Designed miniproteins, single chains. Designs and how they scored, part 9

Each design is a single chain, and the fold is of that chain. pLDDT is the mean over its residues in the fold that is shown.

## One batch from the design tools (miniprotein)

Design m284
Fold by ESMFold2-Fast:
Structure m284 (fold): chain A 85 residues (1-85)
Amino acid sequence: IEELTSHIELLVSELQKEYPSFSLSSTLVSSLAEYAHRNRFTNSVIEAALRKVAQNQEEVTLENLKQVILEEDVKVGIELIKEAT
């Protein structure tokens, strides 16, 4: 979870270079890391979700982040099925 928190902080920092108004509080980062760890989301899904929130200038709340991560996880699952077929 500490490693995941650091990874999320790094992703937020990289996204801020492209989207300067994008930011996450340390509390949101920790909550997101715990949520992702508990549900075993991959780093790629987390990155895709954070990038989508940054691109869309969406309100950054824990509930919105949870919803976007779940949507990206479903998309990755569908993509893997399409590739296997």
Scores: mean pLDDT 69

Design m285
Fold by ESMFold2-Fast:
Structure m285 (fold): chain A 80 residues (1-80)
Amino acid sequence: MKEEEAKKLIEEGKELVEFARKGRELLLRMSLENTGPPPEELLEEMKKNGITPSPEALDKLKEIEKKGEELIKKGKELLE
C-alpha cells in the first residue's frame, strides 16, 4: 500500500531531478555555443517544459530539482 506510493514518489522525484539537470545542460550549452541565436528546437523544447532561456530559468530549475529531491526523500521515509 504505502510502499507502492513511496516507489511512485521516488520515481516522480527522480524524473523531476533529471528534467531539471537536462534543462540546466541546455542553458549551459546555449551559453557556451554563443555563435548565434539558439536553435528553434531547443527553445521549443524548453518552452514545452515551462522553461524560458533567462536568468530566472536557472532558479526555477533549481526549485524543480529541490522538489524532486523532497519527493525522493519522502518516498524513502515511507519505505523506512
Scores: mean pLDDT 72

Design m286
Fold by ESMFold2-Fast:
Structure m286 (fold): chain A 100 residues (1-100)
Amino acid sequence: SAEEIVEETEKRLKEIAEKMKASTNPDDKVNLRVEARKVILDALNKLEQLYKEGKITPEELKKALDRLNEIVEKYIEPLDPETAEFAKKLFEAMKKVLDA
């Protein structure tokens, strides 16, 4: 379900955020940034598949995207504003396709 995808994404991004906070190594931070972006893209791909299969409504998809945005703002934005901006633009683009 969309809710399960959101919950798993929050768990994964929270774990990445904790690792970012703990690390003083710049290379580790780059790798964690890449991991965060992959987690975000994976969530979007899974949500898109559910939508294409008719398993979620446009309203449920928009609600899931809003929740993912809140998760990114809470866990990622304080540590990596660029990755948060990347995520927000992807969420906005997906919402605009639904409104077209």
Scores: mean pLDDT 85

Design m287
Fold by ESMFold2-Fast:
Structure m287 (fold): chain A 86 residues (1-86)
Amino acid sequence: MAVATGFLEAEDAEEAAARAARVPGVVDVEVVGPHLVRVVAEGPTPEEALAAVRAAAEAAGARLLHLVVYDEDTREGTVVVDATPP
């Protein structure tokens, strides 16, 4: 089982959240700011969980700022997208 968490930047966070919530594999969507949405997706593999968050970002027309996946079977966490400088 894998869980992916993404942070999306959008001009309308509420509209972006509504679009993201309709994507298969997305299990939680939260508006955390007027231009920021948190999306959580689950899948049997990390690749499927990541694909669901990427599909949610595309459906929302939003920029993917941060994307992390945690694979419970391997106990590994991976940062896939990090638009924040170190």
Scores: mean pLDDT 80

Design m288
Fold by ESMFold2-Fast:
Structure m288 (fold): chain A 68 residues (1-68)
Amino acid sequence: MLSRDELVQQKVEEMLKEIKELIEAGASDLELNEAFSRRIQEATTVLSPEDVLRLAREFNKKRNELLE
């Protein structure tokens, strides 16, 4: 079974993949924000509030690295 840390990392990777695909397809900032919001809401059903905050921080860090 996946640990809580592994589940958070899996969710980060899934979010990065979707955002990368949207960027490559020429998605607007609005579409990117909507995808992010949906993923965070989905995460609240399976992760604690602390793990959701960690997911958001890890995603933002990796997204910034991807966009550089």
Scores: mean pLDDT 78

Design m289
Fold by ESMFold2-Fast:
Structure m289 (fold): chain A 94 residues (1-94)
Amino acid sequence: EELGKINPLLGALAYARSKEDVLKAAITSVENAIKALKEGNKEMALKYLRDAILAAEGVNPEAVEKLREAQKAVESGNYDEAIKLAKEALDILK
C-alpha cells in the first residue's frame, strides 16, 4: 500500500511484474503436480503442491485454498479429487 504513495507508477509497475513472475511459478508448479498425480507419484505431487501454495500465497488466496484441499486429497489417497481441485486452482490462476 505505502509503496504506491511515494511513486505510484513505479510502485504499480514493480508490483505487476513481481505478481506476473510469481503467478507463472504457481501455474508451472500446479501443472507439475497434476502430472505427478497422473503418474501416481505422491511424493512429487505433494512437493509441487507445496511449491504452488508458496508461490500463490499473497497473490491469490482462492487458489491457495483449492491447492490446500488438493494436498489433503493426495494425503487421503484420492488422486482423482486432487487432480480436479488442482485443475480448479489452475483455472483460478489463469
Scores: mean pLDDT 77

Design m290
Fold by ESMFold2-Fast:
Structure m290 (fold): chain A 96 residues (1-96)
Amino acid sequence: AAPKIVSVEAIGPRTLKVTVEVPASATATDAVEVTATKEGEPPVIAAERARAGLVTLTLLGLPGTGTYTITAKLVDLSTVPPKVLAESEPVEVTVT
């Protein structure tokens, strides 16, 4: 099953709090990665160990204001390179 972005909250200037629902199929070697993308800017990535249920990640220091696309990936860290197992639907958020 894919991770789901439950909420995206602006908690400060160019700072987002992202809450992800992680599926019960996640294992101890899995991580959840959240990526914020905006055209013309480098992506900002936060990662945490995957655990079933709600995981909160902070995207700190986004490079600019405007509309970002947020996605969450479940990745298997037991492989080299890490294998993407599933990806969430994208969510748009406006950053001030």
Scores: mean pLDDT 82

Design m291
Fold by ESMFold2-Fast:
Structure m291 (fold): chain A 74 residues (1-74)
Amino acid sequence: SHEAEFRAEVREDVQALQALLAARGVTPSAALQAAIDAVEQAVADNAPAGELSRLMAELLRLAGEQFEAELARR
């Protein structure tokens, strides 16, 4: 189903983000970690695509903010 495909894509995106953070030696902020946890929980709970999409948008916003801050610091 389209929802199962979307959930698989979200899982891959979250795994890729976590791998990127680890590869760069970046520790997620509390807010970013909470957003990651919320997306993973929503996937586990088979949340509606609209809810998962909103959580994913917030995750990507927080990740972008932290990467920009880390690049400016380094």
Scores: mean pLDDT 85

Design m292
Fold by ESMFold2-Fast:
Structure m292 (fold): chain A 63 residues (1-63)
Amino acid sequence: DRQQRILREMTEAQKYASTHPEVTDVYYRDGELVATLKDGSEVSGRTAEELIKKVDEYLEKKK
């Protein structure tokens, strides 16, 4: 079930990335979801929701 949860989280995060050009890649690494941003920065989260919040936070700081 943990593997199924990770797949669902990955799918949700990748769907978010497909509509947000600031996110260039999303992958799973060491129990976390990781997003690579356009400037080469990485953001990680335990869930897609957490990852998305951190990406939004990073983009706000970039402004």
Scores: mean pLDDT 78

Design m293
Fold by ESMFold2-Fast:
Structure m293 (fold): chain A 82 residues (1-82)
Amino acid sequence: MTKEEISKWIEENRDKKVTVDDKLAEYLGIPKEVTLEELLRALERYAAKNASPDGKYYIGPDGKKYTSMYELVKEFLKYVKL
């Protein structure tokens, strides 16, 4: 998915309930069933806490560097079901 596609998908589905896997729910500190909006807010908080001190990248749960919030969100969305 492109950056524009992910942004549009989030906006169109913001009010929909999504199911996250148990590990992602625990990792983000959210319930397993949340709205996409609530999931997005959790991901934003996660990214802010896991940003490098200079803000150049984010550290993902796999220890990999993600140069944008979009790339980090895309990785987490692999574990989300509509």
Scores: mean pLDDT 71

Design m294
Fold by ESMFold2-Fast:
Structure m294 (fold): chain A 96 residues (1-96)
Amino acid sequence: MVEELFKEAREAVKKKDYEKALELLDEILEIKESPLVQQARDLVLGALGDEEAQKVADELATRVSERTGLSLEEALEFVLEILLSFASAEIYAEES
């Protein structure tokens, strides 16, 4: 079930195991295309040191950090948790 992949991806993010999170997000994208999962994947690539993705991740984390008082790392984790939770809900909402 795609639910188990989302659960494992969120656990990997909490453990800061971004390499495993990337693998799990790629598996989800093979099952169903999701713009929210793609955004989460790009943020994870930024955390792994991809130069272009890191710029986007830093901009988002800075904005969330400024509004919430979280550290940049905590802000990135918070955004990833929200994106993955919404992506999971969106996949179920598309069932006919």
Scores: mean pLDDT 78

Design m295
Fold by ESMFold2-Fast:
Structure m295 (fold): chain A 79 residues (1-79)
Amino acid sequence: SMEELLAEIEKVLLELRQLYLESKDEDLRKRLIAEVNEIHEQYFERLKKAKPEEIPEVHEEYLEELKKVLEKFKEEEEK
């Protein structure tokens, strides 16, 4: 459902925020924010052009892109 999808997006965003706040690496924080901002810009551009029936797909793509960034930066922090 859209409600479940939005809840998952919120969860990933909170995890990204937590990773940012806990990181002591200034360069990692800068790169993380830059990648998240790029994803947000792409999401809003897609959303602006989307037909009502396309909105769920736009949110699913947004969630998958956020998950990839989270996984990437979690791996860097675990090293």
Scores: mean pLDDT 86

Design m296
Fold by ESMFold2-Fast:
Structure m296 (fold): chain A 64 residues (1-64)
Amino acid sequence: SAATEAVVAYVRERGGATAAEAVEYAQSLGFSTEEAENAVAEAVARGLLRATRTPDGTTVLYPA
């Protein structure tokens, strides 16, 4: 989806971002919170992004 492509591009350009930052970015482009959250989940499920949990419980996304 357009939201998934935008989230993937955002994370790749930065070399990494939190899931919260990726969701906020998608919302800034006019996507809903649900669409933004689904876009992050889809990108990880499809192997386009890698998700890592930090010791403080923050989810960080990296390019796959």
Scores: mean pLDDT 86

Design m297
Fold by ESMFold2-Fast:
Structure m297 (fold): chain A 61 residues (1-61)
Amino acid sequence: MKTITVDLTEVKKITAKYSFVPGDFKYKGKLNGVEVYFESEEDAKEFLSTGPVGKKTLVIE
């Protein structure tokens, strides 16, 4: 399982596949305390790159 932990104040336009519903997708992340799920690592990477300025990290659990 892959976990994303980021500290974001604002989220910009996102085109990657994501969901806030547990069980929808394989990968689990946290975005400013909120759980987010992604279909693939590519979707998670796009999600992070579209967000606000600053480097974010992915944590694999």
Scores: mean pLDDT 56

Design m298
Fold by ESMFold2-Fast:
Structure m298 (fold): chain A 92 residues (1-92)
Amino acid sequence: KDEQIKELEKLTGLSREQLRDVGRVLKELDKDGKGFISVEEFRKALREKTNLSEEQIERIINLLDKNKDGVLEYAEYGPLVEALISLGLLEE
């Protein structure tokens, strides 16, 4: 688990605590199970609810919004949320 968390920290540039915060934001924004989140909604929530810098916010958005369409679909952010749950950083 520690090695897997370190790989995520390296890949994202986020600390363990920041990864948890990102996962919680994603889960809260999609709590109704609609399977999509707007990039602007996600960016706003990260600014208001986390300690991520603007550079870290744009980095994680760029990693998740692979299609550059301004919408995060479950296929883009779901694997991160599932990984964080499996690693014990996020509740189901």
Scores: mean pLDDT 79

Design m299
Fold by ESMFold2-Fast:
Structure m299 (fold): chain A 92 residues (1-92)
Amino acid sequence: MIGKGASKEDEIKLLLSMIKLAKEGVLTEVETEQVFASLEKVAKEHDEELYEKVVKAKEGDEEALEELVERGEKEIERSRERRRALQEEALK
């Protein structure tokens, strides 16, 4: 698909995936803060609803954080399935 490179939507998907990894303890505190800051910046201009959830999660709203983590988990699963399919095709 033609998307003139990485879209803002793709950047948001990647950052949400990183939020899930942060929740699992894979990222350091500094890396976690950087991911939230990047997601907040992108969402502010592209996705107002997501921006509000990111701000609430940063302020300690557990429900908002859980929603971000769930969305991130879904994006990781989609990426994993796509990568697996591409690797299987490359081995033919």
Scores: mean pLDDT 75

Design m300
Fold by ESMFold2-Fast:
Parts: C-alpha cells; structure tokens; sequence
Structure m300 (fold): chain A 90 residues (1-90)
C-alpha cells in the first residue's frame, strides 16, 4: 500500500538523520547496504517509482564506495533529500 511505502521512506529518513548525528561511518555504510536491499524489494512492489528508487540506490552505492566520513555524510544528506522528494509524489 502507499501508506506502507510512505512509512518505510519516513523511517529511512529518520534513521539517516540519527546516523548523521552520531558520526558512525561503519554503521552509516551498514545501514546504506540494508537500505539498498529494502529499495530492491520496494521497486518490485511499486514499479511506477522505479526511476526514483534507482536514483536513490545509486547515491547509496556511492556512499558504500566512499572512503571518508564527510563524503558519506554529504551523500546521506542527498539521499534524505531524494527520499523526501519521492514522499511528495506518493
């Protein structure tokens, strides 16, 4: 349902915000990996938003490849921005 998707996206946004406050690079990368897996499942359930999910996944994949916390945090902020934009479409 659209409600379950909204709740999932809101939870991702709040989770990323919390991680940004903690400066935990390892946990940020672990959560990014889990978010990619979650988005893969949601792309199957909501193919109408697949382009938005792919864009968010690309940012999360860049976060996983990042070598410094500052770059990872900037990518996480961009992910939050894209998740909020997707929420407005639903």
Amino acid sequence: SNESLKNALENMIEGLKELLEKDDFEELKRQAHLMILFLDDYMKKFPEYSADFEEIKELLEQLLESEDLEKAKELAKEVIKKLKELLEKI
Scores: mean pLDDT 87

Design m301
Fold by ESMFold2-Fast:
Order: C-alpha cells, then structure tokens, then sequence
Structure m301 (fold): chain A 64 residues (1-64)
C-alpha cells in the first residue's frame, strides 16, 4: 500500500529528519506512518529512504 501525507499548514525544515512542507503540499510514504505513543508526532519513510518526523496535527494521512 502507498500513503499520502498532506501538510495542513506550512512546516519549516528544522533538522536533517524534519521535512519542510508548504500548506497543501503532499508527500508519499511506502510504509505505514507510525504515530508516537502520545499521538503528538508521526514518523514516515519517503521513497528515497529518508525517515522524517512531523507533528501529527500538522498533517493528514491517507492510505491509497
């Protein structure tokens, strides 16, 4: 399965593992996104192999 992650607001790149996204921009993940135990963060892997972390409230996750 593929997953689409859509930014709900502008997200600046702050570290090597934080993906910068513009509001409405989408990225694809090839593995199921993983939510932190408190639900505040989501971690996913891009098709290029980068592992990225964003705020769970900042994105919409959809399975294709």
Amino acid sequence: AKYIITALRDIPADTDTVLGLKKGETVTATTAPKFSSDGSLVTFTLPDGRVVVVGASDVKVEEL
Scores: mean pLDDT 74

Design m302
Fold by ESMFold2-Fast:
Structure m302 (fold): chain A 72 residues (1-72)
Amino acid sequence: MMSPASQVVQTLAQSLKTHSEEEAIKIAKQKAEELGSQVELIEGEVPVLRITDPNGLTLEVPLPLLRASVAA
């Protein structure tokens, strides 16, 4: 079974294939709420998505890196 954070990242990656980045983040946040995870977008020169699971596991995903992995 994938961790909640991994499921949120996978949902974001799939949504980025067919949706804008803003809409994909919205869909990922919906998935996070469903799983009880927190999602924070850290805006800057490189936008980073921080996902914190109910068990305290934190995963940080640079959006440009995720976008590149989806394009491959």
Scores: mean pLDDT 75

Design m303
Fold by ESMFold2-Fast:
Structure m303 (fold): chain A 80 residues (1-80)
Amino acid sequence: SKVDEILEKLLNDPNYKLTKEEVQLLAKRINEAAKRYDPEEVAKQFAELLKKVKFTKEEIDYLLSQLSPELRELVKQYLE
């Protein structure tokens, strides 16, 4: 529910700035989703979300650093 609220804010306000705590919570949820579902599909959907929001390079780099190494590389591939 809390993560769903964060995602809704990002989709409705592309200038919304996540706190470090919100980034960590979002990353934890994505890491858990990748363990339960197809990591490729999770990475693809997350990369699509990142393309819709006006994150700085530094914000994207920090968020990616909180993902598992495998997920981080997959998300990077879909961002290119």
Scores: mean pLDDT 77

Design m304
Fold by ESMFold2-Fast:
Structure m304 (fold): chain A 88 residues (1-88)
Amino acid sequence: SLMSREETAALIEAHAAEAKRAAEDAARMAEEKLRAERERGASEEKLAALEEVARHARAAAEALAAGDYEAAAEHIYKAQAAIDAYLA
């Protein structure tokens, strides 16, 4: 199950450097996957879901860099929801 936003924020605060690296990695991988899926002619729904993953993962990394752990947790939660949509 997805963690609550509050639980996610507490973990990010404890592990800020690792969380930032993970968010940057997730954004890069989502952007690479989006490019590959677009070349393969994936459905608009799958492409839109991957765009949401990339957008929120990047926003999470930026929020972590700014020390905004609440915003980072919100974006991580939305990125995870977008991954679920992509895999459906």
Scores: mean pLDDT 84

Design m305
Fold by ESMFold2-Fast:
Formats: C-alpha cells, structure tokens, sequence
Structure m305 (fold): chain A 55 residues (1-55)
C-alpha cells in the first residue's frame, strides 16, 4: 500500500542518516517501527541493512 511504501522510505532514510557506528539491528528496527513499518518487517529489513553494510 502507499502508506507502507512511504513508511519504508521514511524509515530507510532515517537509518541512512545515522552515523555508521550507530547502524545496528536494534537502532534500525526502532527507526523503521517509528516510521510506521510493522515490527516483523522492520526487524527483517534492519537485519538486511546491517548485513549489507558489513559485506
């Protein structure tokens, strides 16, 4: 849905604005949830974001 797409975009932008040392699964999950992403999806996305940055 458009609302979920906007929530994802806002959450990802908020994570990208963090200092590199603060990009953790916990911080990314909290920002995605605060933006309106459902908790289970937010946690999965946060894990993917952190894994991509470590690769």
Amino acid sequence: SDALDLAIARGVAAVAALPAEEITVENATELLVAAGVPEDLARSMAKAIVARRKA
Scores: mean pLDDT 84

Design m306
Fold by ESMFold2-Fast:
Structure m306 (fold): chain A 57 residues (1-57)
Amino acid sequence: MDRLSQAAAEMARREVIEKLGADEEQAERAGELAAQGVASGDNRIAREKGREGVELA
């Protein structure tokens, strides 16, 4: 995973756990979606994947 995708995944996991009280499995899922969004290079896809991750928590 590139540096930006890794950072996005870590931030999403931390935010979902700390702000939404998600468990580790939900946080991992949110991180995966955030990484996919960043890796796509498309702002629209990145925004959609980020939102989807938050909704799953």
Scores: mean pLDDT 69

Design m307
Fold by ESMFold2-Fast:
Structure m307 (fold): chain A 78 residues (1-78)
Amino acid sequence: MSKEEQIRKLIDEFQQKVIEIMQQLDEGKISPEEAAKRVEELRKETLKKLKELGAPEEVIEEIEKAADELIEHLRSLG
């Protein structure tokens, strides 16, 4: 698998995991605080893997910003 394919797969996995977390929140299965914690853990792991793969700085910044905005939103709900 190429580095580009690995980066794309990792971004897709990040987006799918975010959707799963948000669905659990919408269904009342987790609190906004728990959702924020899960997004924080996902952010940390995803950024680590992206940096290890040598992903472009722009890609890293985009994922970081998206995760940070979501975490801030979730914390505002609790």
Scores: mean pLDDT 85

Design m308
Fold by ESMFold2-Fast:
Structure m308 (fold): chain A 85 residues (1-85)
Amino acid sequence: GSGEEVLQQQLQEIKDLVTEALNIAKNGGDLKKAKQLLDEGQQKAQQVQQVINQYFPPTPELQQQLQEIQQLIAEAKKAIEEAEK
């Protein structure tokens, strides 16, 4: 249904934002942009997590997508911190 399509688009948008932040940090690019992208990705991830917890069944696929997002966020945070030192 429309709700599932919107959810999948939001999950992909979060992955894209966090992946771009990670790539910028690893390549020595604009760390200010990397931080902004990571902050936006984290805020959207929190919002999506709340929606999922309330309205969607916890499928293995959905749980895996959420785990992948949290792992990407952790990696991006570490890469930004290391690039700033």
Scores: mean pLDDT 84

Design m309
Fold by ESMFold2-Fast:
Structure m309 (fold): chain A 81 residues (1-81)
Amino acid sequence: MSDLEVAMEILEKFSEEELKSFLQMFGDYLRSRNHPLADEVYAATKLSKEEALKKLREVLERLPESDRRIFAAFLRAQYEA
């Protein structure tokens, strides 16, 4: 299973509140890197859980592999912690 698919499976198990909290943190990370996709991640916090997950998948597909690995590692840490 790809890092993207693993990440999406974990995120689908989050509550709407947990997903919004995660999106805020991820947006902050991208903003700290001056990444243009930060605004799309922040906008996803205003969406329903289903729409937010769709937007997040689109963002992840457009990110470099290094950023996707960091994202997947963060989610694994949250899931196992």
Scores: mean pLDDT 77

Design m310
Fold by ESMFold2-Fast:
Structure m310 (fold): chain A 92 residues (1-92)
Amino acid sequence: MEPSEEEKEEMLKQVKEELERFKEMVRSGEIDKQEVARELERRAPAIAAVKPETFPQLLQVEALLEIARLAGASPEVIERLEALLREARERL
């Protein structure tokens, strides 16, 4: 189901705030970025099976891609997320 434009703006603001908090936690050492990268690697097959069909799912993939880049995830994980994002944007 498609959220309203107002709901989309609110979701975008929340995602940006969460990403900034994540960046700060990585910078402060509260989060071990290597642990995040390992979890992304373990979930790579499941991530590849995701097909974002709604705006919230698209935002989740965008947030996950940013987290993967910040954590230094493998090129394979990053490329899969970028491909999913491109496909989703072309379909939406």
Scores: mean pLDDT 72

Design m311
Fold by ESMFold2-Fast:
Structure m311 (fold): chain A 108 residues (1-108)
Amino acid sequence: HMEELERKKKEIEEARKVSLKAYDILNQAKTADKETAQKLLEEAVKIVSDFVKKYFENGDLYAKAVEKGDMKEAYRFAFELYSKGEVELATYFLNAVEAVIKLKEIVK
């Protein structure tokens, strides 16, 4: 399964980039006004939601968890990935969701 392994490496690298971008947006929001921080939150939610919709079966369900900042649902999905040996992918997904949750707290 060389094609499967190569696809998985690309998926993990994309997840890493998404998590880094979500944290970059979070750091920008810390010095932004409330209106700009709200737009940054919308951008972060969109990039994480678009990522899960693109790469995962039932991606719409996981996108809803990100949109709500539902850490419990995010943990459940991550646990499924961990149980399949997808440790890096699970870690990047949780990191991206955590950034969105922290960004929501800034916007409140």
Scores: mean pLDDT 78

Design m312
Fold by ESMFold2-Fast:
Structure m312 (fold): chain A 70 residues (1-70)
Amino acid sequence: MSEELRNEALRYVTERLKKGEPVPVGELKKKFPELSDEEARRIIRSAENGLKYGADPNDDDAGVRAYLAQ
């Protein structure tokens, strides 16, 4: 899986979770069919952790980027 594809999927899940909408693995795979079930679950978990830690007011993705850097 490319880093760019993973970041795009992570952003998609993060935006949906910010709206209070759950993202099931099947829906994420429908948008990104190259993802496996395990990759989709990891991306969803990563988005949840990013939102949990918050972000800089001038950078809504700061928490997500910090998590991706790990």
Scores: mean pLDDT 68

Design m313
Fold by ESMFold2-Fast:
Structure m313 (fold): chain A 73 residues (1-73)
Amino acid sequence: STEVQNLKQQTSQAQAQLELTQNGLSGLARRAQALDAEKGKQLEKQLEETVQSLQKEVDSLENKAKQLEQQLQ
């Protein structure tokens, strides 16, 4: 179904964004140690909050996709 495919695409996009955010956090940690520890820590916290929000979104989308897939079988 198109609706299941759309949810899977949204989940894939959210997972990709989560991966990019996690990679950004790792890169930021290295730069923060070299330049400005305090500013780096603040940005790390913001990225961690974004990662947590995206993880919850992924979990929600996966659950919705599974429920919809079961209904369409």
Scores: mean pLDDT 71

Design m314
Fold by ESMFold2-Fast:
Structure m314 (fold): chain A 60 residues (1-60)
Amino acid sequence: PSQEEIDAESEATLLLIKAVVAEKAGDYDTAIRYYQELADRFPSERELAEERIAEVEKKK
């Protein structure tokens, strides 16, 4: 894989981790923000991010 692909995967993984950590902490607004950024920046992760946002929204 190219360095660009590795960097993109690392950024997507970091956003997902940040969102999950915020969700576990009960900071749903922050979790939704990170999932939304993941969906916007990484189209391959969009469906996952949108599903997670829907789950977090119902917990608010």
Scores: mean pLDDT 78

Design m315
Fold by ESMFold2-Fast:
Structure m315 (fold): chain A 85 residues (1-85)
Amino acid sequence: SESLLQKGKELAEEAYRLAKQAIEYAKKGDFDKARKLLFEAEIKLGMAKIIYAVLKLIGEDEAAKELEPLIKRAEEALAEAKKLL
């Protein structure tokens, strides 16, 4: 559904933004703030991945394809943040 895809995109974009902020705080030496942001990013990404799985399960393959690169971008940012912590 359009609503489900839109929510998935918002969650993946929020996860990416939070992961990028975690990287910035880690580089500044604020590891407590960085860890909190990373935890929030992981939760948002997890929710986006659940939406992706649901879209695949119900046969909305085009919507899943549209969400996939946003999830991948967020995963890569989270992996980078984890390397700094």
Scores: mean pLDDT 90

Design m316
Fold by ESMFold2-Fast:
Structure m316 (fold): chain A 87 residues (1-87)
Amino acid sequence: SDPLVSSVSVEVTGPDPELAERVRERVLPKLKELIGQPVPEAALKGIEIVREAARELGLRVEDVYVELTPTSDTTVDMTVHARLLPA
């Protein structure tokens, strides 16, 4: 069976730290809803949440990816990473 998400975090980088913070604040509540979900589906949803938030804010992203850190045999911490392009 797939491991479950035990916690979520988001790391947003880019040339404007205020815009990076704005993306982070917008996505974090939605990412927290992925806690307890199986990893393959949760990871894809996490990427989509970040990409959609950036798009809604008129921002371009270079990349969005997921880092998984095992916390037990059945759970992982999920970090969604995003790099914003210059506005």
Scores: mean pLDDT 87

Design m317
Fold by ESMFold2-Fast:
Order: sequence, then C-alpha cells, then structure tokens
Structure m317 (fold): chain A 98 residues (1-98)
Amino acid sequence: SKEVEEFIVRLQIHSLLQDVKRTVEEEAKRRGLDPELVAEVNKKLDEIRDKIMRGEISVEELKKMFDEAVKLIEKVVPERAKSYKEAFDELIKRYEKV
C-alpha cells in the first residue's frame, strides 16, 4: 500500500542520515577537525530526521535541507559529498513518487 511504501522510504532516509552522521563523526575524529563543524552537520541531519519522522516536510523543503546538508558535509568529508548528494537525490525521487 501507499502508506507502507511511504514508511519504507522514511526508514531508508533515516538509515542514510544515521550512516552519514557516523561517517562524518569518524572521519572528523581521524582528521582532528573542529568539533563545531561536526555539530553543524549533526544538527542539520537531526532536523531532517525529525521532520521526516513526523511527516512534517514537503518534497521541496526536503530537497533544500538535503542540499544544505551536502554543503556542510563537504566541509568535513569532501570526498564523500558527491556520493551522498546522489543518494539524497535518489531518496527525494522515491519520496516524491509515494
């Protein structure tokens, strides 16, 4: 059903956000980066997660917030920013279709 498909997409978004958060934290620690940069990324990812889980986000707002998250991620792990942008774009397409 549409409700089940929507729930699955939200879980996939949640899972990706958790993976990004873990990767950013681990890489920042390895590279001795400023904890404030990690905090900015985590805050943005947590905002996206909370809105998705509450169902209080439009496709347009989600796209904007993912674009903002990618810019913050580029400051910490630029090597992975493109891959995460592609993953976010794919999830937005799936979210829009549900």
Scores: mean pLDDT 84

Design m318
Fold by ESMFold2-Fast:
Structure m318 (fold): chain A 70 residues (1-70)
Amino acid sequence: TISGTVISVTETSDGITIDIQTSDGILTLFVPLNDDARRVIDPSSLIVLPSSYADFFRSLRPGDNITLID
């Protein structure tokens, strides 16, 4: 379970990136929008989510509180 406050939402041709402030620090979540983007990601501090999250992530704004179940 990941819980935190949205810091930023950025969409590019490769995917949607969201930075979340948690109690343990900043986590970066990523939703790939194409297969090539998924292959290039180095996951050391990046959590990759299914493309089905894209519309949900597009609805988020800085200051929103979210909880995700892994």
Scores: mean pLDDT 72

